# Designed miniproteins, single chains, continued (2), part 115

Each design is a single chain, and the fold is of that chain. pLDDT is the mean over its residues in the fold that is shown.

## One batch from the design tools (miniprotein)

Design m7993
Fold by ESMFold2-Fast:
Structure m7993 (fold): chain A 89 residues (1-89)
Amino acid sequence: MKVEEMKRVLEEYKREVEGIRSGDYDPERAREIEKRLAELALNADDEEEELLREFFAELLVERGEADEEEARRLAEEALEELRRIRAEA
């Protein structure tokens, strides 16, 4: 059951990103979380892809890098790229 594992990894990643603004950012810890997230993303099913889409959109808005509409578009583009990578593997 990877959905719960993915949710835990996404929450860990969100905490690391929030740490960037508070000064509690650890690049090595972030890279480890990113590696775990990438592995889960490459093996994601439809439900897990929806979680990734929502997470990336929320993350971009939280960071002030995009508004809700732009964040959703960027998250969907990221998922489309992920699907292309999986199809070519």
Scores: mean pLDDT 72

Design m7994
Fold by ESMFold2-Fast:
Structure m7994 (fold): chain A 75 residues (1-75)
Amino acid sequence: SNAEKEVKAFLEKWRKISEEVYKEMKPKYDAELARIEADYAAGKITPEQYEARKQELRDKYLKEFHKKVIEKLKS
């Protein structure tokens, strides 16, 4: 059916855009994570602060990832 072909085309577009956004965001994520890891290794933050900052970083980038993917899907 035309609907099935349209869904498959949309899913392939979503996959490609998701991969592109991931590649764009990964260096920034890795750099921010490395700073958190360096602060922890230097004893500048507690184990609790280390876990909290990693979680906040993951949540921030997951939210930004969703936003960027949706924006690119609309274009």
Scores: mean pLDDT 88

Design m7995
Fold by ESMFold2-Fast:
Structure m7995 (fold): chain A 93 residues (1-93)
Amino acid sequence: SEAKAAFAADLARAAAEAAPELERLQKEYEELLKEGRPLEEIEKLLVERVRELLRRLAERARAEGRDLLARFLEALAEEDLELAEEIRAELEE
């Protein structure tokens, strides 16, 4: 439970650090939608930018010694949801 609480706190801090960039991405997404660009084109651009953000957050987490958080963020960036859930399950053991 302590490991789970610590991970939740680390994830919340990472989310707070990401918030300004996520808000900017949301604004850019809305602007592209208003320009009438195809949804599939917008989605592809958004996915790549979110992946770049997640990888950057993972690198920072690793540099700070938060290896489990770094692994989780890397798994999300690669769309490996099964691996992300396995990492999360390690906190319950």
Scores: mean pLDDT 76

Design m7996
Fold by ESMFold2-Fast:
Structure m7996 (fold): chain A 68 residues (1-68)
Amino acid sequence: MDEEALKKYLEEVTKKLQELAKKGDSEGMRKLVEETKEVLLNEFGLSEEEVEKILNEMQKRAVEAALE
């Protein structure tokens, strides 16, 4: 696994989620989370457990930033 590529990808997705959260675009957020899950499972080869942890952390950070 390329940790640098994964980190960069997650930072970009988190920024997009923050923008969608600030706009109240729940459908856009849902689609982005679904796409991210597929990429993490299929392109980065992560386990379902690892993907769940990453998605939870990413969503938490996006919500926290939207509330600031």
Scores: mean pLDDT 78

Design m7997
Fold by ESMFold2-Fast:
Structure m7997 (fold): chain A 87 residues (1-87)
Amino acid sequence: MEAVRLELPKDAGEEISKIVQEAIKAGEDPDNLSQEVLDKLGKVFSEKTGKEVVAVGTETDGDSVVVSVIARDGDRLHFYTLRVPKP
């Protein structure tokens, strides 16, 4: 199955960015955010886009955290990414 790589929608991205930055400020590892935080990110994405979330992950890239969301769009999987600056 071919996954299309897309940028995260702005409204979802702004709220997700705040959640990630607050989690890091609270002492969470940006490479290993808690499942509770990942679930919250997926819920925000789903509420803002109406798409079914399959998976959410985060990884450090220099001075930023890359948030990845895999969402179902009918019979296809779409891969969304957002780059969040570290606080």
Scores: mean pLDDT 78

Design m7998
Fold by ESMFold2-Fast:
Structure m7998 (fold): chain A 65 residues (1-65)
Amino acid sequence: SSVIEDTALNIMMAAIEFLGGKFKEEKDGVKVVVFRTSSEEKKKEAERLADAGRASGKIELVFEE
């Protein structure tokens, strides 16, 4: 259900932000999160945490140095 999906998305966003992701903007229902990191381990962890949100088109990850 949408309520369960919204709750899961909020938990996912909190985990991503705890890892160092910064919410930048929301475009057309997609939350854009920026990570400033050159660490491949952190990039992989961010992708893992956001996997379901990216697959459903609810999260976009942007990696900057």
Scores: mean pLDDT 80

Design m7999
Fold by ESMFold2-Fast:
Structure m7999 (fold): chain A 73 residues (1-73)
Amino acid sequence: MELEELLRLEGRSEKGTVVVTASVDKETGEGFVEVEIRDNEGNLVKRGRLRVPAERAVLAARHFLREVLEDLE
């Protein structure tokens, strides 16, 4: 797997930090959205990767950042 980063988004809230990365696998052409959420104490709360169509990866990353920030407010 050789991932090319298309977009990296960072959000902050009173409850913690969120990093969302949109990537494409150069070998398969598949898209991925990766999420990492940390609380204000630096503890990893959630980490995940979602497989998406490559053409939708950037849009999905933007949607995930907005939804996670709303949950952290």
Scores: mean pLDDT 76

Design m8000
Fold by ESMFold2-Fast:
Structure m8000 (fold): chain A 103 residues (1-103)
Amino acid sequence: MYRVTLTFDKPISPVTAARAAKAMLEQGATRVVLTFEDGSTLDLSGLSPEEAAEAIIAQNKGVVKLEFTYEDRELAERGAQAAIDAIRSTEPTAKVEVTIEEI
């Protein structure tokens, strides 16, 4: 299994986070966890991409970390790239640090 972690130097908007989470779920993520700027977390595992996006927006909090799990490294790399592309298209000034780790 592979963990993808996206960390932000400043909080990204809920809309940006929702687009990133949706993109990674569409690439087959098995677990999805967000960390908000207040330190609270939201586990989106088992939700559809649409339900996950709505849940993130409903929290109305800045997001400082997105953590995703994939069974396969190729899917993890593809999911990470899709999330980065979604973030850059929605919030081009966001700085993202990406880590892919075998677990």
Scores: mean pLDDT 83

